Designed miniproteins, single chains. Designs and how they scored, part 78

Each design is a single chain, and the fold is of that chain. pLDDT is the mean over its residues in the fold that is shown.

## One batch from the design tools (miniprotein)

Design m2876
Fold by ESMFold2-Fast:
Structure m2876 (fold): chain A 62 residues (1-62)
Amino acid sequence: MNTFDEETLNAVLNGSKEQKEAAKAATEAAPGLDFRGHEELNKAIIEGKPDEARKLAEELAA
């Protein structure tokens, strides 16, 4: 299971469709990775940018 910063986790659970899609894209790109402290990735999720979130998660998983 992926972990997120507290603010990002709130966006994943209670946020917009775009924020939930961004979190899903990151989770699919890097299953089980801890995302806490990865400022750019958490920001991409909060801003509802699934393509950016996926790219950043893939870079972390590599």
Scores: mean pLDDT 81

Design m2877
Fold by ESMFold2-Fast:
Structure m2877 (fold): chain A 59 residues (1-59)
Amino acid sequence: MLEGAQRATRENALSLGLSEEEAEEAVELARKYVAEDPSMSPGQAAAKALSEILEKHDA
């Protein structure tokens, strides 16, 4: 995953009121999504990861 996409994912999570720990979880999930499906764009992976964290943490 590109550094810019990782940073954007973290910043978006923090902007939504998530903790730094939750923001790091979102970045890690985005990386896993790209690793599982290399055809997935970094932006798509980031959006999917943020959605997953928000659903689990109800933030």
Scores: mean pLDDT 74

Design m2878
Fold by ESMFold2-Fast:
Structure m2878 (fold): chain A 86 residues (1-86)
Amino acid sequence: SQVDAEAEATAAGVDALAERLEEAIKNGYSPQEIARLKVAADLGLIAAEYVRSRTTNPAVRARLDAAIERGRKAIEEADKYLKEQS
């Protein structure tokens, strides 16, 4: 369905943002760049949670849950990193 296609695109987007945030932290990017990526990841999580509420497909829900969990972990690590750099 269109909703399921939208959900996969949203999950892939969150995964990509989480990966970028993880790499930025690993490579010691500037606090400003980490904060920018964190904001983008936070917005991605809001979108993913909204799309999750609209799908009843269990496989798609599981896909979104995995992306949301990864995104939340990446944001938590970014918050820790930013506190250590301040």
Scores: mean pLDDT 88

Design m2879
Fold by ESMFold2-Fast:
Structure m2879 (fold): chain A 61 residues (1-61)
Amino acid sequence: MSDAELAALPPLLRAIAALIQTHGLDKLSVEQIAKALGISRSTAERYLRELEERGVIPRRP
């Protein structure tokens, strides 16, 4: 992911992408991401799906 692609994301999506890059997708649960960013689990899951669709993160099984 380029800096230009990251900068084009809404602030909350950038924060989620940064957490995943730091800790790894397999090491962070949706609940941990939601708690870290002060958002609901449903919101975190929606944004993770959007990041997958944009190609920012790999598709989860």
Scores: mean pLDDT 71

Design m2880
Fold by ESMFold2-Fast:
Structure m2880 (fold): chain A 97 residues (1-97)
Amino acid sequence: MRTYGGDLVGGKIEVSEVKPMKPGERQKVKVKITDATLVGDRTVHLPDFEAEADATAIGKENVYRVGVRYEAPGREYWVGLVIENGKVIDARGVVRE
């Protein structure tokens, strides 16, 4: 299986409300990704999708990591987000095909 990684650019990333958590706590969230593009050694347009994911507190108030996985025919998408004060401050992806 071939793997490509890069930064997510463009589009819209929405994460459902996250309640305040202590460091290391987890909460289920819904992630919706629309019209995003993965840019690294390759440019890959992501499908629009909504998935349930875990938001994990990473030691700062209102800073969370979210990892989401989405399967499409012939491809698996992994998206990693860092969210601070309800804003996505880092978005990265990996595609496996």
Scores: mean pLDDT 79

Design m2881
Fold by ESMFold2-Fast:
Structure m2881 (fold): chain A 77 residues (1-77)
Amino acid sequence: MKEKEEKEKEKEELLKKAEELEEEARRSREASEELRKEGEKSTPRKGAQLYAAGGILEVGAEVNEKLAEELKKKAEE
């Protein structure tokens, strides 16, 4: 009967990992948004750098969001 406990624990770990990735993605998107807003108020050169940094964070957020969805699907069987 240890199999049932192992399955439940595995599912719980996958869901926890998915939640962590979603939270990380959310923070990255918030940071990206702030960098873009700051870039718009800056000189064109500084604005371009801040926009590029924001874009990198946004791509990272998308990767984490997709991975979280995949982990959730795996946890749901």
Scores: mean pLDDT 79

Design m2882
Fold by ESMFold2-Fast:
Structure m2882 (fold): chain A 111 residues (1-111)
Amino acid sequence: MLPEAKLSDEALRHLIEAASYLPFVLKHTDVRSLPGLDEELAKEYIEAVEKVRKKLEEGVKAEDLEPELIRKVVEAAGATAALAEQLPAEYQALRDEVRAHVLAAFREAAA
């Protein structure tokens, strides 16, 4: 996982874009297929992603965000990527897009 204290605004934006697919992915996969994920936690992830998205749009930098919110966005992106692997073949393009955003976040954090 990415070190939260070293997440740039760009890395965080990529994680938010990946995690933005979580509501769609949950409609087409079983949330319980991922250990430790339930409907309540999935809802918390969606709410955290939207809250962080709004804060970034308002000009708040990643370094000024609560670590708990950053952690939930990282976990949401990871859960979204893992569940996207279970999507039907017709959604392969969406799975590839989620993976691309997660990989971009890792590249930004490594720079």
Scores: mean pLDDT 79

Design m2883
Fold by ESMFold2-Fast:
Structure m2883 (fold): chain A 78 residues (1-78)
Amino acid sequence: MVEVTVEVEESVSDEGYQVVTVTATASGNNVEADEALLEAVGPIVKELEAQGYKVVDLEVKATDTELTLTVTFEKPAE
């Protein structure tokens, strides 16, 4: 089983929006690592969307040993 580390950071933008940044890192650069990232992040995305957050940025970084997925969410100013 591929090991996945998930970090969730909460902040507030200059405009008063609530921002959540989810960073997930999987060991390895293969199909199992990609699938493990999606399985780890999927439930978090669903929970944040249920709270009114929208995905505003998505970045994927690959090295020889790790895959990192960073997803940035914002909650509308309501």
Scores: mean pLDDT 78

Design m2884
Fold by ESMFold2-Fast:
Structure m2884 (fold): chain A 67 residues (1-67)
Amino acid sequence: MLVGLDGLSDEVKEAAQKLLDRGFSIEEVQEIIELTKSLTEQGQIDVINGLLTQSKEDVRNILKTRK
């Protein structure tokens, strides 16, 4: 399967690395990237930076929320 971080810009990869540094799993980071892939590069970075201000529990609850 494709690595979810492959083909992303260096800036988006750097933002994704910050999520990993906070203790999110690679699978959780890939899910966040997947949810934001329809946004611009700056939009993906802005969402990731917003998630970095939340607790890990709050972010995980967001990822579990289904529409």
Scores: mean pLDDT 73

Design m2885
Fold by ESMFold2-Fast:
Structure m2885 (fold): chain A 67 residues (1-67)
Amino acid sequence: MNEEEKKKLEEKVKKTLENALKKGLISEDEYRELLKKAFEAIKKGDKETVEKLMEELERKGVRKLVS
């Protein structure tokens, strides 16, 4: 993964986690843990782990609105 891809992915993850935190979908502790985990995966070039985390957050968003 090149530097441009890493930067775009970091911004996308940060915005998604910030939105989830603002909506009350995750706690501040979860926000910090997920942010660290995602950034570590990005540094290692593990794009699949990042994508999986993003999908899980989207599923939580849908459930919170429906539930």
Scores: mean pLDDT 74

Design m2886
Fold by ESMFold2-Fast:
Structure m2886 (fold): chain A 73 residues (1-73)
Amino acid sequence: MEEAEELLKKAEEYFKKALEAKAAGKYKEAAEYLRKAQEYLLEAMKLLGAPEEELEKAREQFEKWIAELEAKA
């Protein structure tokens, strides 16, 4: 499933951008990149047939990280 692999790759790219933005003190920008990483990861997980429980767990983890970044902005 090439499509899911491409989405995972995009999620990884946005994770990297989020880490770079955070290191530069750009917390709002880091939060935006993390939201994009979440979107791509969830779409990839859906294509791979992940159950709703796993999707919810992933969303919870990302929303927590995003909130922490936004609190520092």
Scores: mean pLDDT 83

Design m2887
Fold by ESMFold2-Fast:
Formats: sequence, C-alpha cells, structure tokens
Structure m2887 (fold): chain A 83 residues (1-83)
Amino acid sequence: PTEIGNLTNLEYLDLSHNQLTSLPTGVFDKLISLEYLDLSHNQLTSLPAGVFDKLVNLEYLDLSHNQLTSLPESVGKLTSLVS
C-alpha cells in the first residue's frame, strides 16, 4: 500500500456500524499511534490472534454489539479499555 506512512500517524479510527463479519490478520499492525478504535455495532464473530498487539497507544476500544463468542488472549491485556 502506497499510503503506509499516513497510517502510522492515525490516532482515531471509527469502524462502527459497517456490517464487518471478520478482520484480516495484521489489519491494525501499522496503526502504532492509534488512541481510539470503535468496532461496535458490527457482525464480528471472532478476532484474529494478536489483532491489537501493535496498538501500544490505544486508550479506547469498543467491541460492543458484535457476535463475539470469545476474545483472543491479547484483549485480556486491554481489559481496562474494553467497553
């Protein structure tokens, strides 16, 4: 992707209400500056292992109103940020 440099400075990402059923492996790996991530009101049934592992600056994570049956171990490290 030609726009990789812009992704490393992204601080806010709202993907709510988009009917997402899955996330690709490593989809957030370039978003190292991300502080806010809203994935609420989608149709997610699972999350790939390590999907949030590179989000070292994340302050807000909303996974509400999905169809998640389990959370990956990496989400347990973010319990203070999960709403």
Scores: mean pLDDT 72

Design m2888
Fold by ESMFold2-Fast:
Structure m2888 (fold): chain A 88 residues (1-88)
Amino acid sequence: KKKEENIKKAIDYLEEGRQRAEELVPPELQPAVRKAFDGAIEAVKKGDSKKFAENLGEALRILRPNREAAQVVDEAGVKAAKYLKEAK
């Protein structure tokens, strides 16, 4: 019951972070950012903290030249990770 609610909150934060990050990047980078967030969402659904960190790390590498977009990814990742940890 509480585990499912925490997973849903983590996914909601990642979905919002994806939308914000896509708005801050050129159209050419949007597919790669979307793919990284989709991978993080799938990792959250499976409870895979390693794949979650790998997918967000990929998004941060792509967005590193854009500080504002990188900060959005970091904030979304921190919030999602908190709920993923509480989902145990």
Scores: mean pLDDT 79

Design m2889
Fold by ESMFold2-Fast:
Structure m2889 (fold): chain A 88 residues (1-88)
Amino acid sequence: AELVPKLEDEDPKVREEAARKLGEIGSEKYVPYLIGALSDEDPRVREAAARALGKIGSEKAVPALKEATKDEDPEVRKAAREALEKIK
């Protein structure tokens, strides 16, 4: 609950840390919020969200992660591919 509001923080480093921590908690209830973070303006936040979704392993993230494999940032594309491999 307290980490979800931090995904919308002004500071991208706070948003990145929130995405990482939500992935470590591993609860499926955070999947919709992390899917939202895949559209963040900062590529570090998008990368953290992709990695977090891979750790949670929910098939509900698959369509959004497939789209993230087309991201402009190569590290985001890599994180999304690795996340998809973990879910499959």
Scores: mean pLDDT 88

Design m2890
Fold by ESMFold2-Fast:
Structure m2890 (fold): chain A 72 residues (1-72)
Amino acid sequence: MEERKKKAKEYLEKGRKALSNGDYQKAIEYFEEAIKYDPNNIEAYYLLSVAYQKLGDTEKAKEYREKAIKLA
C-alpha cells in the first residue's frame, strides 16, 4: 500500500508540472497513472477535470469533477 501511494504522489507531481507548462495531454496521462495507483485520490480526479476543461472537453471535465465530489 505505501509503495502505491508513493507512485501516485510521483505521478501527481509530474502531472502538475505538465499542467503548469500547458502540456495538458501529458498532464492527463500522468493523472490517469496516479489514479491507477491510488483510486481514491480526490486531487487526481480534480486535476483531471481541470486538464480536460483546458482542452475544451467539457463532458470529461464534468465526469471527473463528479468523481472528485463523490470521494470528498
Scores: mean pLDDT 84

Design m2891
Fold by ESMFold2-Fast:
Structure m2891 (fold): chain A 75 residues (1-75)
Amino acid sequence: DAREYIGSVINILALKKGLSQRELAKRSGISQSTVRNIEAGEKYPSEEELKKIAEALEVSVKTILDEAERLARGE
């Protein structure tokens, strides 16, 4: 299920931008503990949280979802 990879994709994109969980939290306006739980796969982000995270990462929500689908296929 692509949903299982959303947290991993967010983590990878944040690393590519040089953003820590704390910095991603500050830019998205989401708590650091929530960002940590999402990246760890312990929490699935809401639509609003996904939009805020995508904006902070300077990507579209579609980019995150498409990358998660790729990982789910073993690509």
Scores: mean pLDDT 85

Design m2892
Fold by ESMFold2-Fast:
Order: sequence, then structure tokens, then C-alpha cells
Structure m2892 (fold): chain A 57 residues (1-57)
Amino acid sequence: QNAADQAAASLRLGKYYLEQGKYDEAIKYFQTALDLDPSNEEARKLLEEAQKKKEEA
């Protein structure tokens, strides 16, 4: 158990909510993943994509 495992779990939840069209929830979880692992490029890119989709919705 460490921050990397928690970041991975948050990333998976963010992806789940993004697929459901729940952009606010997706953004929250991607932000949590980045707070735990700031070097995670995937979480950063997914956060940007979720924000873009929210702007379009």
C-alpha cells in the first residue's frame, strides 16, 4: 500500500466515470491521481481530455 497504488485506483475510477459521461467525477479522480503521482502523464492527459469534454457538454 502506497501513493502509487492509490493513484492507480483513482485513475481507474476516473476512466470509469469518463466512460459514463460523468465528467465532474472523472476530473475529481484524475486530479486525485495527479496529487498522489504528479509525474503520471496518463492521468494528466486524461484530466485535460475530461475537462475538454465537460466544456463541450
Scores: mean pLDDT 82

Design m2893
Fold by ESMFold2-Fast:
Structure m2893 (fold): chain A 65 residues (1-65)
Amino acid sequence: MSFEEVLEKAVKEVEEKSKGKSIAEAMRIAAEIHKEAVEKYGLSDEEAEELQRALLKAAVRAARE
């Protein structure tokens, strides 16, 4: 699986799970999904940081909608 595919899948999962949640809970969900993806797909430090930024942004956005 490419990094772009991992990113898209993880962002979608965070958005779906964070709907109707508090910002704190959404950020917790993002952190769990980030850890799982990094371990499962063997992401580099740079890819892990890029994924973290994308997931936190998605979590905050979804929690507010």
Scores: mean pLDDT 82

Design m2894
Fold by ESMFold2-Fast:
Structure m2894 (fold): chain A 61 residues (1-61)
Amino acid sequence: SSRIEELLRRELELSVEAVALAAKIATTPEEDEEERARLQAELDRAVAESLAVARERQALL
């Protein structure tokens, strides 16, 4: 199903994004509180969206 393929691609994209964001947070200075908060919010969004996509995909199986 093309829908399952689309969901798998989106899940993989979000997983890659989350890993990249986590790496950026790990390398961001603790003093840069604004940037760390921004990156953390982006990571939280990517993780939440990834879980939602995974749930939708599982519902189709």
Scores: mean pLDDT 86

Design m2895
Fold by ESMFold2-Fast:
Structure m2895 (fold): chain A 75 residues (1-75)
Amino acid sequence: LTPEQVKEIAREAALEAGHTEDVANEASEKFAEAYQQGTKDVAAGALARTLMPHLGEAAAIRAAKLFIEKVDEAE
């Protein structure tokens, strides 16, 4: 996957977990670099940490799980 595709997948995952478009866009930008250097699990963890302050732990973890599912579907 390209960084652009990873960013879009993360944005979609955050939106499906209940975050706003602005929050989803910021979070997806910040973690896309981590995905390039690590595994999708590392990137998912970074996404969860970035989103946790906005809607709490449950929504952040849901976004991380959705991200992994979407990456698996795109590969």
Scores: mean pLDDT 73

Design m2896
Fold by ESMFold2-Fast:
Structure m2896 (fold): chain A 104 residues (1-104)
Amino acid sequence: MSEEEAKKQLKAFIKYKSDELGISEEKQEKLENLLLKHGSKALLAYEAGDEKAEQEALEYIESNPALSEPEKQALKLFLQAVSSSSGEERDELFKKAIEEVEKL
């Protein structure tokens, strides 16, 4: 997948889940902006189900000194949400990611 295509799929996923869960456009935009900077790796983990891609994304988030604590938590919660096998857990984790982004 190209990075451009990955970003389009990421935006589509955020829009779909936000509409499904009743999340406002403003909150959606904050999460989208954060994820577009780092989310191509998160989307690759989601699409591929690749343990290596998931591990690389997590290590990038944890080791990046440019990310604030709320940004790290939002990105980790998003990765957990997209990797979740439970729809209820996925939705709850997605909502928690939005809450962390609102602290920015």
Scores: mean pLDDT 72

Design m2897
Fold by ESMFold2-Fast:
Structure m2897 (fold): chain A 68 residues (1-68)
Amino acid sequence: SAKELLEKALELAKEGKTDEAGELLGEAASELGISNEKAQELSLEAIEKSDTQEGAAVAFAELLLGEV
């Protein structure tokens, strides 16, 4: 489920495994029915709020969890 993918992605992001986290975040967005355009907008918002790649991945996961 999208929730399980987001929970795993958040765990990986907190471990510094940003590449693996990013892949799961993309799959979760797709399962939630979020368009690629909206997913890109949310990822940019996460990047703007974060000073690190890990922080950006965590912020993006939290934004997607808000859509569940």
Scores: mean pLDDT 78

Design m2898
Fold by ESMFold2-Fast:
Structure m2898 (fold): chain A 73 residues (1-73)
Amino acid sequence: ARRQALIDELVKAATAALNGNPEEARKHVRRAAELGGIDPETAERLADRIEQAAKEKNVTLASQAVGELARAA
């Protein structure tokens, strides 16, 4: 259940970033970080990166941020 919820939030974060929705992308990164037990400082840093990726519609930056989040969890 926890692993599936984490995967769901990671997919939602990536989807929001690709759709150019920085607020939703940040929200889902924060939820994934909570599920993964990631510290608040790292969570906010990754949220900032995914928000930037969403604003720029930068697939590489979005993929890197989601990958780092998944690895940290």
Scores: mean pLDDT 81

Design m2899
Fold by ESMFold2-Fast:
Order: sequence, then C-alpha cells, then structure tokens
Structure m2899 (fold): chain A 57 residues (1-57)
Amino acid sequence: MAKEILEEIKKALDEKDYEKAKKLIKENKELILENLRLAREILEKHAEEVNKLLQEV
C-alpha cells in the first residue's frame, strides 16, 4: 500500500503536477511519515520538493 502511494506521488512529481503531488502528500502524510525510509528511497530525486510540500500541508 505505502509503496503504491509513494510511486504515484513520484509519478506526479516527475510530470511536474505539483497540485496532484501536494494533494496525495496531504491525504497520506501519516503513512509517509511512518514509512520515511521507503519514501526517501522512492522519492530520492525529489527529496527537496517533498520536504517542502510536507511542511506546507
């Protein structure tokens, strides 16, 4: 489950759909924080953007 959501967030960020990425991060914030190691691995390319969005939501 967590991996699928993180992959979807990565796809949105790759496509520069920041509105979709922000919505997914906001709806799944707790899941991302509980799976931070996996999130860092999958979202490594976008780590700066993800950290910024997590602070905004």
Scores: mean pLDDT 76

Design m2900
Fold by ESMFold2-Fast:
Structure m2900 (fold): chain A 58 residues (1-58)
Amino acid sequence: MSFLEKLEELKKKNVPRSKIEEFIDKYLDEVMAKSDLDPETKERIRELLREYIERRLG
Protein backbone atom coordinates (compact mmCIF):
# COMPACT_ATOMS: atom_id res chain seq x y z
CA MET A 1 0.00 0.00 0.00
CA SER A 2 1.56 3.29 -1.15
CA PHE A 3 0.46 5.30 1.91
CA LEU A 4 2.02 2.88 4.41
CA GLU A 5 5.16 2.54 2.28
CA LYS A 6 5.52 6.34 2.25
CA LEU A 7 5.02 6.55 6.03
CA GLU A 8 7.72 3.92 6.59
CA GLU A 9 10.07 5.81 4.25
CA LEU A 10 9.46 9.10 6.10
CA LYS A 11 10.11 7.41 9.48
CA LYS A 12 13.31 5.81 8.13
CA LYS A 13 14.60 9.16 6.83
CA ASN A 14 13.90 10.89 10.18
CA VAL A 15 11.61 13.47 8.60
CA PRO A 16 10.31 15.96 11.22
CA ARG A 17 7.17 14.79 13.07
CA SER A 18 5.23 17.85 11.84
CA LYS A 19 5.82 16.81 8.21
CA ILE A 20 4.67 13.27 8.94
CA GLU A 21 1.55 14.64 10.66
CA GLU A 22 0.78 16.82 7.61
CA PHE A 23 1.11 13.76 5.38
CA ILE A 24 -1.26 11.76 7.61
CA ASP A 25 -3.80 14.62 7.72
CA LYS A 26 -3.75 14.88 3.91
CA TYR A 27 -4.38 11.16 3.57
CA LEU A 28 -7.25 11.27 6.08
CA ASP A 29 -8.77 14.24 4.25
CA GLU A 30 -8.80 12.20 1.02
CA VAL A 31 -10.38 9.18 2.77
CA MET A 32 -13.07 11.38 4.35
CA ALA A 33 -13.84 13.03 0.99
CA LYS A 34 -14.63 9.61 -0.50
CA SER A 35 -17.08 8.61 2.26
CA ASP A 36 -19.17 11.84 2.05
CA LEU A 37 -20.07 11.86 5.75
CA ASP A 38 -21.34 14.88 7.68
CA PRO A 39 -18.66 17.32 8.97
CA GLU A 40 -18.95 16.41 12.68
CA THR A 41 -18.69 12.67 11.97
CA LYS A 42 -15.75 13.24 9.62
CA GLU A 43 -13.86 15.22 12.27
CA ARG A 44 -14.41 12.50 14.90
CA ILE A 45 -13.33 9.72 12.53
CA ARG A 46 -10.28 11.72 11.42
CA GLU A 47 -9.09 12.03 15.03
CA LEU A 48 -9.63 8.30 15.67
CA LEU A 49 -7.82 7.27 12.48
CA ARG A 50 -4.98 9.71 13.19
CA GLU A 51 -4.48 8.20 16.66
CA TYR A 52 -4.60 4.69 15.19
CA ILE A 53 -2.01 5.49 12.52
CA GLU A 54 0.29 7.32 14.96
CA ARG A 55 0.06 4.41 17.41
CA ARG A 56 0.94 2.00 14.62
CA LEU A 57 3.95 4.13 13.67
CA GLY A 58 5.15 4.27 17.31
Scores: mean pLDDT 74

Design m2901
Fold by ESMFold2-Fast:
Structure m2901 (fold): chain A 56 residues (1-56)
Amino acid sequence: MRARAVKDYEARGPAELSLKRGEEVEVLGYTDDGRVVVRTADGRVGVVPAEVLEEI
């Protein structure tokens, strides 16, 4: 499943990823606390808040 960042996001911890608005990611899963596990096109894996993403 693919998603796109709706805004720039700066990682707040070591498990999180920084994303730029318009960046497309692969959704790998969901966490219990409203975060999404994603992989970027360059192979980075981490979590971002669900509100940062829209499904495409």
Scores: mean pLDDT 81

Design m2902
Fold by ESMFold2-Fast:
Structure m2902 (fold): chain A 70 residues (1-70)
Amino acid sequence: PFASPATPASIRAVVDRAAAERGYRPDIRAGRELLYRELDRLEARLGPETELSDEELDELARAMEAAISA
């Protein structure tokens, strides 16, 4: 579901684009904060252009689902 290659920078760009298209509602702010914190954590550990593992992608997918469907 993420951009290829799946890096923290590319995923952040996809999330920002999706948010711009749909608009963030107040009720999804907590989910978005969790997603951005996870992206910041991965970027600090791996760098913005490092391809993410399947486990890291699964964590981001759950955070993104929380941000979109909250």
Scores: mean pLDDT 64

Design m2903
Fold by ESMFold2-Fast:
Structure m2903 (fold): chain A 84 residues (1-84)
Amino acid sequence: GGAEAIRALEEAIEALRRGDREEAIRALEEALRAIDELGPGEELDFARALVEGALAGLRDGSIDDETAIALLERAREAVREAVA
């Protein structure tokens, strides 16, 4: 459900705040699976795009942790709106 997606996003944000990119990537893969299980929707599609962008950027080193956190905070808000 939405709670699992939000929890995984929060785990990723906290991992990035600690500089633990490997744990953040793991948590983002979990978040993406949880978002996919929620199904289609404008807010969920937006959240997927933000998570996929953050995941790609963290894997290739093209974004910093602060940028990734900002994307994930927006993704978390989009999931919350979708399940409200």
Scores: mean pLDDT 87

Design m2904
Fold by ESMFold2-Fast:
Structure m2904 (fold): chain A 58 residues (1-58)
Amino acid sequence: SKEEKAKELIEKAKKLMDEGKYRQAVIYAGQAVFYDPDNEEAWKALEEASLALAKAEG
């Protein structure tokens, strides 16, 4: 289901965040939002990854 795919993508984004790979984390979190736009955890992952990327690069 789209919900299952979103959950898998959120888990991948979180792992990438733990590894400091913020650009990749944003990509996976963004895809999770695309699959399930009603999923609050997907939007939270995207926000956290985007903020971490901004802090790391500027």
Scores: mean pLDDT 86

Design m2905
Fold by ESMFold2-Fast:
Structure m2905 (fold): chain A 46 residues (1-46)
Amino acid sequence: SLDDIINEIAKKRKVSPETVREELRRRGIDYIINRIREILGLPPPP
C-alpha cells in the first residue's frame, strides 16, 4: 500500500512518515515513481 511505501522511505531516510508525505506533496509524481522503482528493484533515475 502507499502507507507501506511511505513507511519504508521514512525508515531508509531516518525521518518521520509525515516528513515523507510533505515531500511527496511538494515533489509530486516523480517522487512517487522514483520510490516505486526502488521498491521494484530498479535503479533510481538521476
Scores: mean pLDDT 73

Design m2906
Fold by ESMFold2-Fast:
Structure m2906 (fold): chain A 84 residues (1-84)
Amino acid sequence: KVSTLVSKAIGQALRALADALEAGDEEVVRKINEGISALSKGDYETAIEKFEEAARLARQRGLDSVAADAEGFVKTAKELKEAS
């Protein structure tokens, strides 16, 4: 169900944002906020791109929780794109 996937994506995005804010990584926070903005507009392709960038940067910087949450969002957002 699309609404369940949207709720899951929002939850994953907010967890990634919270973890990035706790880590104090402004660049990762910026990428996550760009992805959340795209998600709010129904632009799943841009949201996926921004969260993939955030996950990559988070992995490079040892922010494993942020990376895992962002990777989870990408998986859910890809399913949303297919359902749309």
Scores: mean pLDDT 85

Design m2907
Fold by ESMFold2-Fast:
Structure m2907 (fold): chain A 69 residues (1-69)
Amino acid sequence: DESLKLVEEPLKELEELAEEFEKKGKEELAEKAREEAEKLRASLNVPGARLKLEIIEEARKLAEKLKEE
C-alpha cells in the first residue's frame, strides 16, 4: 500500500500538468507528462522496492521541471 501512496501523488501532479498543457496548446509538454505518468503507473507491476523508488523519483523530478515551463 505504501508503494501505491508514493505513486499516487506524482501521478496526480503529472496528470494535472498534462491537462493544463493541453488547455494551453503545449502538446509536446502534455505528451511528456502523460508518458511519465504511464511509466509511473507501470512501476506498480515492477518487482523490487528500489526500482519503484527510482521511477517515482524520476517522475517527481520531471513534474518539478514541467512546472517551470
Scores: mean pLDDT 77

Design m2908
Fold by ESMFold2-Fast:
Structure m2908 (fold): chain A 55 residues (1-55)
Amino acid sequence: SPVERLKKLLDKLLEKFSPEEAYRLVATRIRIFKEMGLITDEEAEEVLKYLEEKY
């Protein structure tokens, strides 16, 4: 699913980048996915909550 792909991307980004940098990078991809109709606003919030729960 697009949500699981974004969560996996976050996991990878957090191996190399700070939480703040990972957020910036994933936020850009979330906006693109929302514009393409691949995820909802609720699913975007789920991905961001996943980042907060890890840190």
Scores: mean pLDDT 80

Design m2909
Fold by ESMFold2-Fast:
Structure m2909 (fold): chain A 82 residues (1-82)
Amino acid sequence: MEELKKRVEETANRVLELVEQAKKDPATFDELVAEARRLFGEEVEKVQREAIKNASPEDVREITRLAAEAAQRFDKLAAEAK
């Protein structure tokens, strides 16, 4: 389970890096933000699917909570970039 939590956090960090990169180039801002959101969603879905096979319902809830917190951080950073 700790490995799955780390994957969510690592993906969140990569998404945040993409948003920071987008701030430097206004012409590609919307494209990079959309790509970052898609990558985050795909990885979270994959992690949740693995958790359902190998983990308790409590662990699945914890991963979902971490993903929601990461999404909030991402949304805040994207809003600040506008």
Scores: mean pLDDT 74

Design m2910
Fold by ESMFold2-Fast:
Structure m2910 (fold): chain A 57 residues (1-57)
Amino acid sequence: SLEERLEELAKKFGLSVEQVREIVERYESGEESLEELAEKFGLSVREVRKIVLTVTS
């Protein structure tokens, strides 16, 4: 399920489920780029891309 996937990603990247959801929502809405989200959450662009692709594909 989507919720289980968000929980797994949260654990893997040291984030809360709410933070993973925020990353995906802000990217899909066009509010923030992968680079902006990486800076905000202390992740690499590669890690943010992996989170987004895992949830959206």
Scores: mean pLDDT 83

Design m2911
Fold by ESMFold2-Fast:
Structure m2911 (fold): chain A 59 residues (1-59)
Amino acid sequence: SALEERGRELVEEAVKLAKEGRLEEAGILGQMGVDLLLQAGNEELARKAEDEVVRAAAL
C-alpha cells in the first residue's frame, strides 16, 4: 500500500539520520514512519522499524 511504502521510506531516512548523529530529526521521521506502518496494518514491520531506528541511534 502507499502508506506502507511511505512508512518504509521514512524509517530508512530516519535510520540514516540516526547513524549521522542527527537524533532529533531521526526520532521525528522514525515516529512518522512507524505510525504510517501501523495505519497500514503491518504491526510486525512497525515494531521492527522502531527497533532499527533505536539501534541506529545507539551507534
Scores: mean pLDDT 84

Design m2912
Fold by ESMFold2-Fast:
Structure m2912 (fold): chain A 65 residues (1-65)
Amino acid sequence: TTKLVALAIYAVGLSIESGEEVEVKLEDNKVIVRAKEDTEKSREVLKGVKEQAEYLGVEVELEIS
């Protein structure tokens, strides 16, 4: 499932670039991305992941701890 893996890698990349830690889980039909903290930076990361998910046509679940 190349598109799910691509979204997961993208989420990790945004986490590294931002310094904001996220947890990424792959399920059969979706990617779950969880931010550890509710910050402006974590919201920006989750927004970027959501936009990429829409572009790829992948379901994503976004969570804040």
Scores: mean pLDDT 81

Design m2913
Fold by ESMFold2-Fast:
Structure m2913 (fold): chain A 69 residues (1-69)
Amino acid sequence: MLSKEELEREVLRALADIYLGLAKNFEKQGKYDEAIELYETALNLYRQAGDEEGAREVEKILEEVKKKK
């Protein structure tokens, strides 16, 4: 059964996934500044959740999006 701390981390990770999805939609629309802000929010949420893999993926996406700016 999930502890309170594990549930809190799962909520943060779920929020990170939501922001990541929003960021990808803004990127698809060519709204790179808005996408970068949303990706940075997702990155912070993944880091708070302890999802190192998720954080690394967002960092790579940020590098690519910043090149398109």
Scores: mean pLDDT 83

Design m2914
Fold by ESMFold2-Fast:
Structure m2914 (fold): chain A 57 residues (1-57)
Amino acid sequence: AERTARVIKRVALENPDKITPEQVRENTRIALLSLGVPEEEAERLAQRTADEVAKAL
């Protein structure tokens, strides 16, 4: 039951030093998959999130 929350917290803690669009994409995809989002949708949302981060950097 708490696995999803633990994974999200863990991916947030694993990258405090640097943020790259690639890392954001991968971490977001893993978090979404842990929430039960279908793989295709998780990849699409992760890519969109990474693109937004790239524009902000």
Scores: mean pLDDT 69

